# Designs tried in a protein design run: designed miniproteins, single chains, continued (2). Part 63

Each design is a single chain, and the fold is of that chain. pLDDT is the mean over its residues in the fold that is shown.

## One batch from the design tools (miniprotein)

Design m6176
Fold by ESMFold2-Fast:
Structure m6176 (fold): chain A 61 residues (1-61)
Amino acid sequence: SVEELEARLRELGQRYRDTVAAMNAAKAAGDEDKVSALEAERQRLHDEIVRVATELEKARA
């Protein structure tokens, strides 16, 4: 449903913000392995956000 997609998009957006914050903290700490892992997670979340946003647009049509 539209409501489920909107809720999912809000959840993914929050997770994305949390991941960016964690990545910045890891960069400040000089933890290169953690930065790499969080950057991969950020990219994965970005792809999922785009996918859900596209489905939401289709559901609203």
Scores: mean pLDDT 88

Design m6177
Fold by ESMFold2-Fast:
Structure m6177 (fold): chain A 99 residues (1-99)
Amino acid sequence: VVEEIRKLHEEIKKLTDNQEVLDETDALVKAIEAGDVRAASQELGRLEKILREEKDPKVREVLIEMIAKGTEAIGLLQGLDEETARRYAEATRRSLEKS
């Protein structure tokens, strides 16, 4: 999951020069790498706020995937099994896509 989130961060750097997006996506990656569940959860909330204001559909797609994978990573850090963590990530993705 961490490698997938790093790849998504590299992808978003190619799609946008928006410093807020780049800073917050980097902060999520670092929180997850550090195993800091509280910080990672806070950064997910900030990315959801950014997503609501984002107009570029390609940037939105990567942000949705980063939030979903971040949710999976947090679940795994909290001791959820892989299937349960993936179900939570998928529910998060579906919720964001229909917004």
Scores: mean pLDDT 83

Design m6178
Fold by ESMFold2-Fast:
Structure m6178 (fold): chain A 64 residues (1-64)
Amino acid sequence: MMEAIREVVREMREVYKLSNEVTMKILGGIRDGASPKDLIKTAVDSGVSPKVARRIAEKATRLL
């Protein structure tokens, strides 16, 4: 669990170069049990491309 969360955060911050604010919003959704569709919407509404948002949601769903 903790390592999976750390890996998702690392990918958002280091690979996709998302801001801390955007990363925390997506992480909050994951913590609250948001659906993959809701996670994608949160990311896209925060300026993340739909392709990147989908990849993050898929990884979070698979690992968490």
Scores: mean pLDDT 77

Design m6179
Fold by ESMFold2-Fast:
Structure m6179 (fold): chain A 85 residues (1-85)
Amino acid sequence: SFEDILQETEERVKKVIDEGKEKGLSDDEIIARVAKIVEETVKKHKLSREQQLLLIQAAVHLLESYNPQLALAAAERLLAILKER
């Protein structure tokens, strides 16, 4: 189900953020890795525009929870993945 895909993706995103913190990766590198996960999930499951928006929203929320100052940069990078249809 989409709910299972969303939960799995949130877990993967959280893991990438945690690993990025541990390794001292730049914020841009963490955002890029998160964007790759979202893009791969969208392509793999052929998600609708509405599903893509929910997935992007969840990823942005996780990045914002990690560092609120990243909210704008994360939103800009992840929204660039958005496709209609």
Scores: mean pLDDT 82

Design m6180
Fold by ESMFold2-Fast:
Structure m6180 (fold): chain A 90 residues (1-90)
Amino acid sequence: AAAVLDELARALNPEKTGIEGIIEALEIYDPTLTTAQKIGIAMRIFALATDPEVDPSEAVEIARKLAEAAKQNGADPESIDAALKRLEAT
């Protein structure tokens, strides 16, 4: 789960990993979010993806929303779709 989330983050920003990539995706998703809100959401997504006891469906839903926003802002759809499919399979 964590490895797939890191790949999704890299697809959104190939020079960043984990939380940093998620924060950048959140800036594309909703530019009105404060820095504290972006960090909080990114930490929640990371925690959901790395916790084996949590239902992965919530992490997948959030990842899909971020991926959709990133695609609308010019991110590579092939890389993002590949990462999402791996997250859904985990």
Scores: mean pLDDT 60

Design m6181
Fold by ESMFold2-Fast:
Structure m6181 (fold): chain A 70 residues (1-70)
Amino acid sequence: SVEEILEQERERFEKMAEDLYKKSLEYAKNGDKQKAIRYAVAAALMYAASGDPEKAREILKKVEEEIEKS
């Protein structure tokens, strides 16, 4: 079923988004602003692709805040 395939793709995008977001936060904490932003944007795109644009906006804000603390 197409619906089952789309659900699997959604889960895949969510997992990729989570992994990219975690890397973004690690780079932000370590002072690597350029990598933090790149990984955050990639994570946001994957969250949006998974159907969660609100989460995409949230993680971008959180990474920006973490960069500002560094």
Scores: mean pLDDT 85

Design m6182
Fold by ESMFold2-Fast:
Order: structure tokens, then sequence, then C-alpha cells
Structure m6182 (fold): chain A 95 residues (1-95)
């Protein structure tokens, strides 16, 4: 069965085995960058990464904090265009 992270990775055009989606997204975004975004969210006690994604028009429903940090890191680093991330996550209809 596919996790939410597996579905997001595949929607972004990545070939991933079940259970490997989050690891693959973190590898592409950069582990240290994802870690920094997660620490920002924890320090401020707010859904920082999900709020940043919402400002970019990217759906956040059903995303874990780690998955949201990975997606934000991919978009902010320019590895994935914001438009591509928006279309991919809208089409997944994660609830």
Amino acid sequence: SLSVADRVARALGLEVEPGKGLEKLIELAGEELVKRYLELAKKDKIAFNKEALRILGIPTAGLSDELAAAVLALVESGVVPAEKAREALENLQIE
C-alpha cells in the first residue's frame, strides 16, 4: 500500500517503492535543508511549513510536518517548481 509521501513522490514524477517516498523526497531536497525547516516549525510552535505552502497555493491537507518540510524545501530550492507541486498535490486529493 502507498503512503501519502509515496503518492506525493510519484505525483512529482519520481519512481519510488512503497514506504520509500519520504526518504526519496528528503534526498532530493537535501536532508539538512529539510531538518532546518522542521526545526523552525518546532521552535515557533506553529505549522510554519504548511503555512508557507498555503501562501504558495499548495494543498497541505493530509501532509505530516516532515512531508510538508520536504515539499517546501524542494520548492524553495528550485528543484521542483511551485506550479508543478501545486498541480501534483491538487490532483492527489489528499484528505
Scores: mean pLDDT 80

Design m6183
Fold by ESMFold2-Fast:
Structure m6183 (fold): chain A 91 residues (1-91)
Amino acid sequence: MAEKIIEELKKLIEELKELAKTLSGKSKELAEKAIELIEQAIKAIKAGDKAALKKIGDQLAKLRREAVALGDDKLAALIDRALSLIKKALK
């Protein structure tokens, strides 16, 4: 199960990198921060660090809210998918 979650998170990083190429300013900054947090989530999953993974989830949820406030629906949707995968990893 963990391997599949890691594969899906890696795919999301690639989708976020492509989206970030189309963004500028604060929206691009949020996308880049989301990529960093998802990379940290992969490391936490590999280490079995559920406490770190919960904190990363909280930070991603905050970035999702900021993306929604900016009208970045695609960015918000990709972050939401990452949050769903993190919830699966916490089971």
Scores: mean pLDDT 87

Design m6184
Fold by ESMFold2-Fast:
Structure m6184 (fold): chain A 64 residues (1-64)
Amino acid sequence: MEEEEIEALKKAAERLLQSYRDAVTKFKIPLSDFDRQALEFAERVLKLIDEGKTLDEIVEELKK
């Protein structure tokens, strides 16, 4: 059950990172400070998933 939610979260984070890469590399759109924070957030989510954190642990870390 939790595995399906973690997989969906991972795919969402990967899509966000790809969208920002495409904006910078293909469309030459400069990233704002907000965009950089969103990228750091997505990378942190992927790192927590890679470390084997549960969905609840990921949510708690993201609240900090």
Scores: mean pLDDT 74

Design m6185
Fold by ESMFold2-Fast:
Structure m6185 (fold): chain A 68 residues (1-68)
Amino acid sequence: TPKKLEEELKRWRAQAKAAIDRTLEDKRKELTEKKGWSPEQVEKEVKEMGARMTKVVDGTLKEREKKL
């Protein structure tokens, strides 16, 4: 049913967003504490990484939607 598909996609998006947020937080900490990057460099890298990860997730959800 369309409702089950919508609920499944919403759940997957929420899980993917949580995973991305955690990965970006870990990366920010690594770049700041271990690499000594400036806040501006860290923000730029984290933003670019987040955009790349979101694009991958969107592609994955689109493929899953086709199979449901």
Scores: mean pLDDT 79

Design m6186
Fold by ESMFold2-Fast:
Structure m6186 (fold): chain A 65 residues (1-65)
Amino acid sequence: ELEKEIEKLKKQIDRLNKVIDSLRTAREQLEPDHPAAQALDRAITGLNKQIEKYKKEIEELEKKV
């Protein structure tokens, strides 16, 4: 049970990292002052915070195994 939850969280982290990579690539195509660049920066920050939450959940679950 716990191992399956850990695997699920790791898969979600992997998917979020791929989304972040795509957003960073899109961000690099924009001028620094472009309005869309700020929106992408906010999206990347939000996704990174979600990854940190999942990492914390994994650590808590690993302590129970």
Scores: mean pLDDT 82

Design m6187
Fold by ESMFold2-Fast:
Structure m6187 (fold): chain A 90 residues (1-90)
Amino acid sequence: GPMQALLQATTQGDTILLSITLDASTQQTQQLGQQLTSYLQSQGYDATSSTSGNRITIQIQADPSQMQDIAQQVGDWLESQGFDVTVTLN
C-alpha cells in the first residue's frame, strides 16, 4: 500500500508551522524535506525547513488565513510523491 504521511498545520503569529511525519527512513525524509522546501519556494512562499528522523518541520511566513490552502497544497504535493496523507489543522 502507499506510505503514510501525517501533516499537522498550525499558526504562530505571522508564521504557518507545518509538521509532517512520514512512514519513511531518515534519508528519505531528508530528501523529501529538501524537495518540498524547494517546491514551496518555487510557488513564491518564504519557506524554511528542518528534518529530524522521519519528521519534516516547515515554517512559512504567510498570513495565518492561508493555513488551510497551504496545508492542502502540501498535502497534494505529498500525495503526488506516493503518500496517503492525513491533514490536521489546529
Scores: mean pLDDT 89

Design m6188
Fold by ESMFold2-Fast:
Structure m6188 (fold): chain A 102 residues (1-102)
Amino acid sequence: MSEIEKMKEIVERLKSLPEAEPFLKPVDPSLYPEWEKVVENPVSLEIIEEKIKSGEIKSLEELKEEVERLYENVRKYYPEDSPIVAAMDEVMEEFRRLLEET
């Protein structure tokens, strides 16, 4: 399997998690005021998938950086004890597991 195919498989696996639903699509600023002020570079799993398809993400290390950016964005906007942060922690656990299995 090519590096690109591995990254696509990882993102599809993450997108299939029930916990991933809040992170699938870009955040709507009209529903989440201040998001763009708190989050300098907004990212979602669909944006990451598109960056893989466009060739902007070329390696597993670059994929890791983008997924970690998503995690940082969620933690900056939501309180640490929120269900959204707990859901993101589950996505990060699966991501780490998939990286070790590839």
Scores: mean pLDDT 78

Design m6189
Fold by ESMFold2-Fast:
Structure m6189 (fold): chain A 110 residues (1-110)
Amino acid sequence: GHAMGQTHLIAAREAFQLYDTDRAKKHLMQAASLLGEEDVHVLALQGQLFRAKGDFQIAADKYIEAAKIALEGGNNQTAFKFLSAASNAYKNAGDDAKAAEVAAKAEELS
């Protein structure tokens, strides 16, 4: 249920802090199964996973999805954090134009 999904999200975040990407992926997959793929925290951690793998374009796309859900929920500060992460991911992907566009959207929320 939800409580077990939250436990897996915490375990995934701890694994990312320890640079244990394989453990993070396993806990994230369990969280996604329990909370849904469209859960804002699942999407944000999927962004972190793809960034850790060097898949910066996919990471940015996941952060944009998370930001959209946060904005729909009225959570401007959370959306700001996800848009900032997406901008950094686009920059790491070499897409300076998208990075600048997303950074401008983030600034509107600060």
Scores: mean pLDDT 88

Design m6190
Fold by ESMFold2-Fast:
Structure m6190 (fold): chain A 117 residues (1-117)
Amino acid sequence: MEEEVRRLYAESDRETQRAAELYAKDPDNPEALKEAYVELIHALFHRFRADALEGRVDKATIKVTSEDGEVLAEVTFDVRDPAQMEEARKKLEEAVNKLVEEGKKPIIETRYSGPLG
């Protein structure tokens, strides 16, 4: 379990670095921006899985808004349920892609709870 947790955190860090590289590559390219935000979402989900395995997190809520305050998606899911995780990930990626296609900047906000309150 400890080795699996370390692997998930390492994957999250790698995905975060890849997102940063995509942002720097061509900020005017919507495809590169979409890829960057997808990598950030993957990084969040790997981190949630690691935190769940350590007993820190059982539920997460993620909200995707534009800079203007427009809410595109708000999803709550059990981080221990792979099906809920996958459906949440798809909805968040769809919301981010829509914002980038409209020339808007996505803002990702996270809230989570654990067994300890």
Scores: mean pLDDT 80

Design m6191
Fold by ESMFold2-Fast:
Structure m6191 (fold): chain A 87 residues (1-87)
Amino acid sequence: SEIEELLKKAEEAFRAGNWDEFAEYVAKYLSLLPEKQALVDFKSIYTFFKNLGLYDVARKLAEYVLKYSKHPKVKEMAKKFLEEIDK
């Protein structure tokens, strides 16, 4: 499954501290989800990293989600997060 391979690669990148690769694999995973699930999961993961002070990871995740998502509401959420984090 493409989903299983992306999650495995995201976990491997996370364990290695490869945050850019982690963010890209997570965004690709989210792009394969139905809109409502993608909104919930994206918000949860983004907020988790922001609350840890890992703003670079949170920003990269939102940038990759904006690049890979085809869901208008998910893209709007990513744009909003990018506007708020760069203040």
Scores: mean pLDDT 87

Design m6192
Fold by ESMFold2-Fast:
Structure m6192 (fold): chain A 74 residues (1-74)
Amino acid sequence: MSVEELFEKLKEAIENKDLPGLVKTIHRAIEELSVEQLKELIEKLKEYAKNATPEQRQIIDGIIKLLEEIIKRE
């Protein structure tokens, strides 16, 4: 699955308040994406957060922090 496909699935899960779908998609991103692709996903999430609701931004910020921590450990 591409960065673009995973980003769209994350966006859908966030917008639909689908917590199981969100967790599943994050897990797939971590397992399937390279470090460079995870960095690209983080940048897309940062852009999305600029236009998101306060509740959505909190979720997005949590995902970004998690992905940044994973990248730092590699």
Scores: mean pLDDT 83

Design m6193
Fold by ESMFold2-Fast:
Structure m6193 (fold): chain A 63 residues (1-63)
Amino acid sequence: SLERKKVAFEAALAIIEMSGSHPVTKKVTVTVTPLSENSYRVDIHIEDSATGKTFSSSEVVDF
């Protein structure tokens, strides 16, 4: 549904903002896994090639 796409897009925007201002050194991976008809797990992973640091966040979204 449109709402599911909006949730994925908002999650992607949030992680881009959290990752800081130098996008060329960062690899952002967003994985959306359906748990049920009205529930998803959203996994966000950032790898920063400049620092070697990684960030991961996981949330369950219910509709």
Scores: mean pLDDT 70

Design m6194
Fold by ESMFold2-Fast:
Structure m6194 (fold): chain A 83 residues (1-83)
Amino acid sequence: KEELLRKALELAEEGLKLAYQVGLNDGSGKERSDLFKKASELAKKAGDPESAKLAEQASKLPPPLGVELGKKAIERLRKRLEE
């Protein structure tokens, strides 16, 4: 369960990193979307539907809103792993 939350955080962080590294409005949007979608699936399996919902929204919405929701998902997953 902690392993699933940790993996969800890793995937969400990679998605956000890709958004900043290659630009927010480029053709890499599909890779970012897939990473956040996988993070959502793992968060849901770990029993965190709220983080899962934020990551799912980050996967579907364009920047900048999608990036902001991705940041919120990451922040929430980090807090859960610290407690």
Scores: mean pLDDT 73

Design m6195
Fold by ESMFold2-Fast:
Structure m6195 (fold): chain A 92 residues (1-92)
Amino acid sequence: DEEEWREARARLAAWRAALDPFLEKLRKEMTPEILEEMKRALEKAPEILEEARKEIERARREGRERMVELLEESIALFEELVEGLKRLIEEA
C-alpha cells in the first residue's frame, strides 16, 4: 500500500528530526544512572545491526525494494543515534 509506505517514510523523517533534540536533552539531563544505561544499550547495538542487515539481505532476495530502502534508512538513523550516544559518553 502506497499510503502505508508514505506514512513509514514520514515517521522516519520525524524520528530523524527528533534525534538531535533528544541527544541534546540527554546531554543536559545527564546523570551517572543515565550514563550507565547508555553504555548497556550500546553493548546491544552490534547484535541489533547484524539482525537488521540480515533482514535487508532477505528483503533484497525477495525483490522488496521499498522494504530495502526503509531498512537501510532505519539502519542509518540507528547508526547516527549510536554515534551520538558514544559522543555523550566521551563528554561525560
Scores: mean pLDDT 83

Design m6196
Fold by ESMFold2-Fast:
Structure m6196 (fold): chain A 65 residues (1-65)
Amino acid sequence: SLEILATATKDYTAKKPEEISLKKGDVVKVTEILNAETVKATNLSTGKTGLIPASILKVTKIVVK
């Protein structure tokens, strides 16, 4: 399995019920890449899991399991 750690580059407010909100500097664990624009991730600061736009994330670490 693949795990990606990324940092939010800016604040993001969820626009859909399946999305989660982020603050700039939040660390997220990406668990699934749905497409080029959207990933499924857990915000490690809040513990919430949901969809977020890939464009606001800066990848910091990739872990292959």
Scores: mean pLDDT 80

Design m6197
Fold by ESMFold2-Fast:
Structure m6197 (fold): chain A 75 residues (1-75)
Amino acid sequence: MLTKSEILGIVFNFLKKEGLLDDPAIRAALDEVFAELPKLTVQEFKDRLIERLRAAGRDEVAEKLQELIDNNSLE
């Protein structure tokens, strides 16, 4: 199982490679999740992150990050 820090590493590395770090909708979604981060379990953090990205209209980003997190959780 990945830690919250490992999931954050995957998220930021993906966003950096795709040039999405300056996307205001993605930044807003991340800020909302990070505000709650200390209170969330690893699973709740994963679910909340994907939920907020989809709510921000970034469904393709949410889908790709979900796949990356799930694949790393199985390895």
Scores: mean pLDDT 78

Design m6198
Fold by ESMFold2-Fast:
Order: C-alpha cells, then structure tokens, then sequence
Structure m6198 (fold): chain A 65 residues (1-65)
C-alpha cells in the first residue's frame, strides 16, 4: 500500500517534470498508466515511471500512450 502510493506520487512528479498529464489506475496492487501524449516526451516519461515503480517493487502492468 505505502509503496504503491509512493510509486503513484513519483509518477505524477515525473509527469510534471516532462510537462504531460498522467492518469493512474490500480489493478491488483499494480499500476496501469495512461499518458496525455503531446510528443515523444510521453514515452520518455513512461520509461522513467516504470523504472521508479519497479525500484519500489511495484509492477507496471500496462502503459498507454
């Protein structure tokens, strides 16, 4: 729970850093991430979010761009 919350907060922070909107959804303690894609920044942000979440032991099920 706490790690999943930290992963979600980190994901939002990465979205802000890249200047893109992020939608987060939880499925079975894992993340489904949807980006408001403006350009290739969305794909770069997705990679950073996945890396951060996995560093906390949270699996990213799906990334939608």
Amino acid sequence: TTKLTAAKIGAIGIGIDYGIGIKLEEKDGKLVITFSAKDDKARQAAEKVKEYAESLGIEVLEIKI
Scores: mean pLDDT 75

Design m6199
Fold by ESMFold2-Fast:
Structure m6199 (fold): chain A 70 residues (1-70)
Amino acid sequence: GPPARAETTAGGRGEGEGLGGANAAAVGYWSRSDGAKGGTVTVTLGEAVGVAPGDTGEGVSRAAREAIEG
């Protein structure tokens, strides 16, 4: 689609939602099976994988890494 001005504010989702007791609610999990080497992994959104409430896009990315590590 055409480029448009996105009104994405971390404060509104991170701090505001954190106060309400909600999280980013935008996390995905990695589907690993045969994509360990030379393959491609698939990620599905809508599944919480242990994300702290009040996290922002930056926190979500970090939380996903911890899930992969174990």
Scores: mean pLDDT 40

Design m6200
Fold by ESMFold2-Fast:
Order: structure tokens, then sequence, then C-alpha cells
Structure m6200 (fold): chain A 76 residues (1-76)
């Protein structure tokens, strides 16, 4: 669910864990979509990182989780 992805993003940010260890489906394709949403160049994003500042609000984290969830669903 989207909520499960929100929890995994928060855990990765708090524990400094690479996002693809908690979400194995996080790849270069979804990384590009996240970068586009956040307004950063696609070339700066890596599959092992979520480029969210520690000050990211709940709404921003939820929107990123929705992008990741949609990507996972399309691969099923």
Amino acid sequence: SVEDIVEKIKKAMEENVPINELIPEFDNEVAAKVAEYLGIPVTYISPNVVPLPKTADEETIRKVAEIIYEHIKKKE
C-alpha cells in the first residue's frame, strides 16, 4: 500500500539506509519520476538514494510514495 511505502521512506531517511534495500523495486525509472516531481535534474538521482531533504513535509513524502506505488503496480 501507499502507507507501507511512506513508512519505508521514513525509515530509510531516519536510519540512513539505501532506499533500494527497503524497496527493491526502486530503480532508475522510478528515480527519474521522483526527480521530475521534486524539480531536480534526472542525472543527479541514484537508485540507492531518495533525494528528499530531512525537512520534507508529510505531504511531499506521501506524493513520492504514490509515485513509487504506481511504478510498482505497473510492473505487476
Scores: mean pLDDT 71

Design m6201
Fold by ESMFold2-Fast:
Structure m6201 (fold): chain A 85 residues (1-85)
Amino acid sequence: SSRDVTNRTIRQISRYVRNARRTGDVDGARRQIINVINQSYPHFTPEMQQIFDDLVQNVQQVTSVDQLSQVFSDFRRRVIDLRNS
């Protein structure tokens, strides 16, 4: 289902962000996040596609692990807000 693919994608992104916090590899995390979103993109709802598009745009501008963590936190808040609407 779209929800199952979305939840799997979010879990994978969470792992990439956690690994970046451990290693400091922001460039690697950016590539992994964009790649996993693109691979699953057609399975997302239009509302989730917009939220993932914004995440892709924001991670491209990230230069530090702290910024990556903040961008991911903001993304998660938007997903929760959408699901509670």
Scores: mean pLDDT 90

Design m6202
Fold by ESMFold2-Fast:
Structure m6202 (fold): chain A 105 residues (1-105)
Amino acid sequence: SLEKRLEEIEERVEELEEFLESLPEPESVKTKLPPELLEASVSVGLARIALGLGMLELAVEQLEEAVSTVEKFLSSEDFDVAYKPQVLKILEDVRELVEEIRKRL
C-alpha cells in the first residue's frame, strides 16, 4: 500500500528530526552540500518530477531513497553538525511531498 509506505517515510523523517533537534546548534553553517546530501536532494527532485507526471509509486520510491541516503549520511564519518540546517531542509521537502502524494491517493 502506498499509504503504508508514506506512513513509514513520515515515521523515519520524525525520528531523524528528533535526532537532529537533540544536537547542538552549529556555530557556523556549511552551505555547500556534501555528495551524500546532493544525492538525497536529487532523489527529492526526481520525486517531484514523478509526482508531476502522476507516477505516484515512483515518487514514493524516490522519497524512500532520499530518506535512506540521509540515514546513511547521519551514521557516516562525513557527518558534521554544521550540515544540520541542510539536512532539516531536505526532510522538510520530503514531508511536503508526502502530503502532496497523500492528497492524490
Scores: mean pLDDT 88

Design m6203
Fold by ESMFold2-Fast:
Structure m6203 (fold): chain A 90 residues (1-90)
Amino acid sequence: SLREEVRQRLQERKGVSFKDLLELLHEEGINISSSTLSRHLKELEKAGLLIAQEKPGVYTLNPSLPISYRPELSPGSQRVLDTLREIQLS
């Protein structure tokens, strides 16, 4: 499945690529454009939910954040975060 292929690539790249994340969101029925996904990822980065990566377009959740940390996010950014959590924590 796409989800299994993305998990495999996650282990190789130490993060989820922009393309893989966009395809996962579309498979889940989330109608999102590349520009909209880019804006949501910037919101997640600003909230400290993503760690800085040396490779552009690869995203990893910040493991240092407490489980109780719930920043105010747009609904679209929350969906992107939930998708990243499912892939990285499964």
Scores: mean pLDDT 74

Design m6204
Fold by ESMFold2-Fast:
Structure m6204 (fold): chain A 120 residues (1-120)
Amino acid sequence: MIELSEEQKEKLLEVVKKFAKEIKEAIENKASLEEIKKIAEKFVKELTKILREAKPDLPEDSLEEAAKNLLEKMYEIIEKNYNDIEKLMEELGEALKRLLSALGIKDEFVEEVENILKES
């Protein structure tokens, strides 16, 4: 179970807010699917770093596999919904919620993270 410090929670919220803003701006500016996918890749790398710092003793294979699965799911969501920003943001929020819940992060914080994407 991953327990986030207050500093780690703030960093994660900032990374999620930045991701939401960058995805929304990229779609509004008619960025390519490749450009949007690079934004998702950067986000997953930053997220994985925060989670690793929070739980250094977590097996390397478990976090890397979870990150890979999240990125693949995000690519599917982006490809399916790139012309529907509201649905894209909702489905990205749900995918992120599933990952954070699976890692044992507290429901209250997971819901806050999901809402940033859904309400953006």
Scores: mean pLDDT 82

Design m6205
Fold by ESMFold2-Fast:
Structure m6205 (fold): chain A 85 residues (1-85)
Amino acid sequence: KQEEIDLEAELALVEIEVAITLNDYKRGLITPEEALKVLEKAKERVDEIYRRAEQLGLTSVAEAARRLREWIDKQIEEIKKELEK
């Protein structure tokens, strides 16, 4: 129970941090390189949460982490495509 709550809280925090970073990037407050650096670190954090959730058998948290990871990957690819122009 405690581990599930802690992992859910960490996952929610990562999602919020990514959303804020993307908003800052879209508004021109940070560079694409700065945004990518934050998103790559967020990806690492999500991968760790996923690994922990899998080890603990927390299927719902693992599924949420996988979904967030996929979303972050898509955001990274979108920013990289903008840099290739």
Scores: mean pLDDT 85

Design m6206
Fold by ESMFold2-Fast:
Structure m6206 (fold): chain A 77 residues (1-77)
Amino acid sequence: NQKQIQQLQKQKDDLERQAGDALSRGDTQSAAQYFRQLSQVLSQISQLYKQMGDNKSAQQYQQQSQVAQQAADELAS
């Protein structure tokens, strides 16, 4: 579902911008929440690629999701 992936990519871009903005303001708590949401969006993109049979893209987005989750955990501690 290419259209659904494109919509999630836009959400990804918005969350990356919001996380960066929160970090620039020293708001690590809000940044952690945005990275957590980013991780969820990346996981959803991964699942859609898996459903389409694109296992390579699915694994790449799953790895990116884990990196975003790690960033959220680091900022929340």
Scores: mean pLDDT 88

Design m6207
Fold by ESMFold2-Fast:
Structure m6207 (fold): chain A 67 residues (1-67)
Amino acid sequence: DAIERLKKLSKEWLEKIKEGVSPEEVAEHARELDPILGDWAAKEKDPETVARLAASAELSAEGRRAT
């Protein structure tokens, strides 16, 4: 289920930010997977939104590989 994967990935990225990974590093990772979502994450101030954008970028990359 894509929704459950998105929730799990978003939680994992948010936990990494809380543990000391910079939002800039998370945004850079997202940019490597999806440049549009990654650029958006780089401009975002809310850590929860940055985590969700990174998770969305991972799912976007998986979708492109599957098609």
Scores: mean pLDDT 77

Design m6208
Fold by ESMFold2-Fast:
Structure m6208 (fold): chain A 98 residues (1-98)
Amino acid sequence: MEEETEEMKRKAEEFVRELVPKVIKRYKEKGENPLKLVEEAMEEVYERTGDENLALAVGTGILVGLKKSLTESEEEAVEAAVEAAKEEVEKLAEMEKA
């Protein structure tokens, strides 16, 4: 794997681990709209990093995490979100090479 892809995966994991627990809490305890929560998280990542691909990867992870939080533990939802975000980073890197 190239250093750039590994660094982006690491950043995606860090953001997902930070944001998914907060988003799950707002969704489950406050009943906030899941699409709005994903959009706000993507906007925050883009504002903090200027990286559209990273924002998209984190947003994908959060959506998967929210879905998993309905049937799985919060810890399992976070792990699924991390995996989905890293997979999206790899997919975006592959499209750039193709």
Scores: mean pLDDT 81

Design m6209
Fold by ESMFold2-Fast:
Structure m6209 (fold): chain A 74 residues (1-74)
Amino acid sequence: SMRSERRTRMTMGLAYSEIEGADRDKMVEISLDESNRDKGREISKQTVKKLKESDPVESSRVSLRAQELGDELE
């Protein structure tokens, strides 16, 4: 559980550094709230889903980045 949270936070942290504004807060909140108990793949998908609804342009790039990192970290 905690390990999954750390992995997601690291993935979100990297993507988080690449974005600015509201999208950063959404990634952090989703990772904190939903990733605490879930696995990385599902956590990344949750974050991607929320970002797509927030800002399609920026979230499309950031979500792809976060998903790639999450998939590598497992």
Scores: mean pLDDT 51

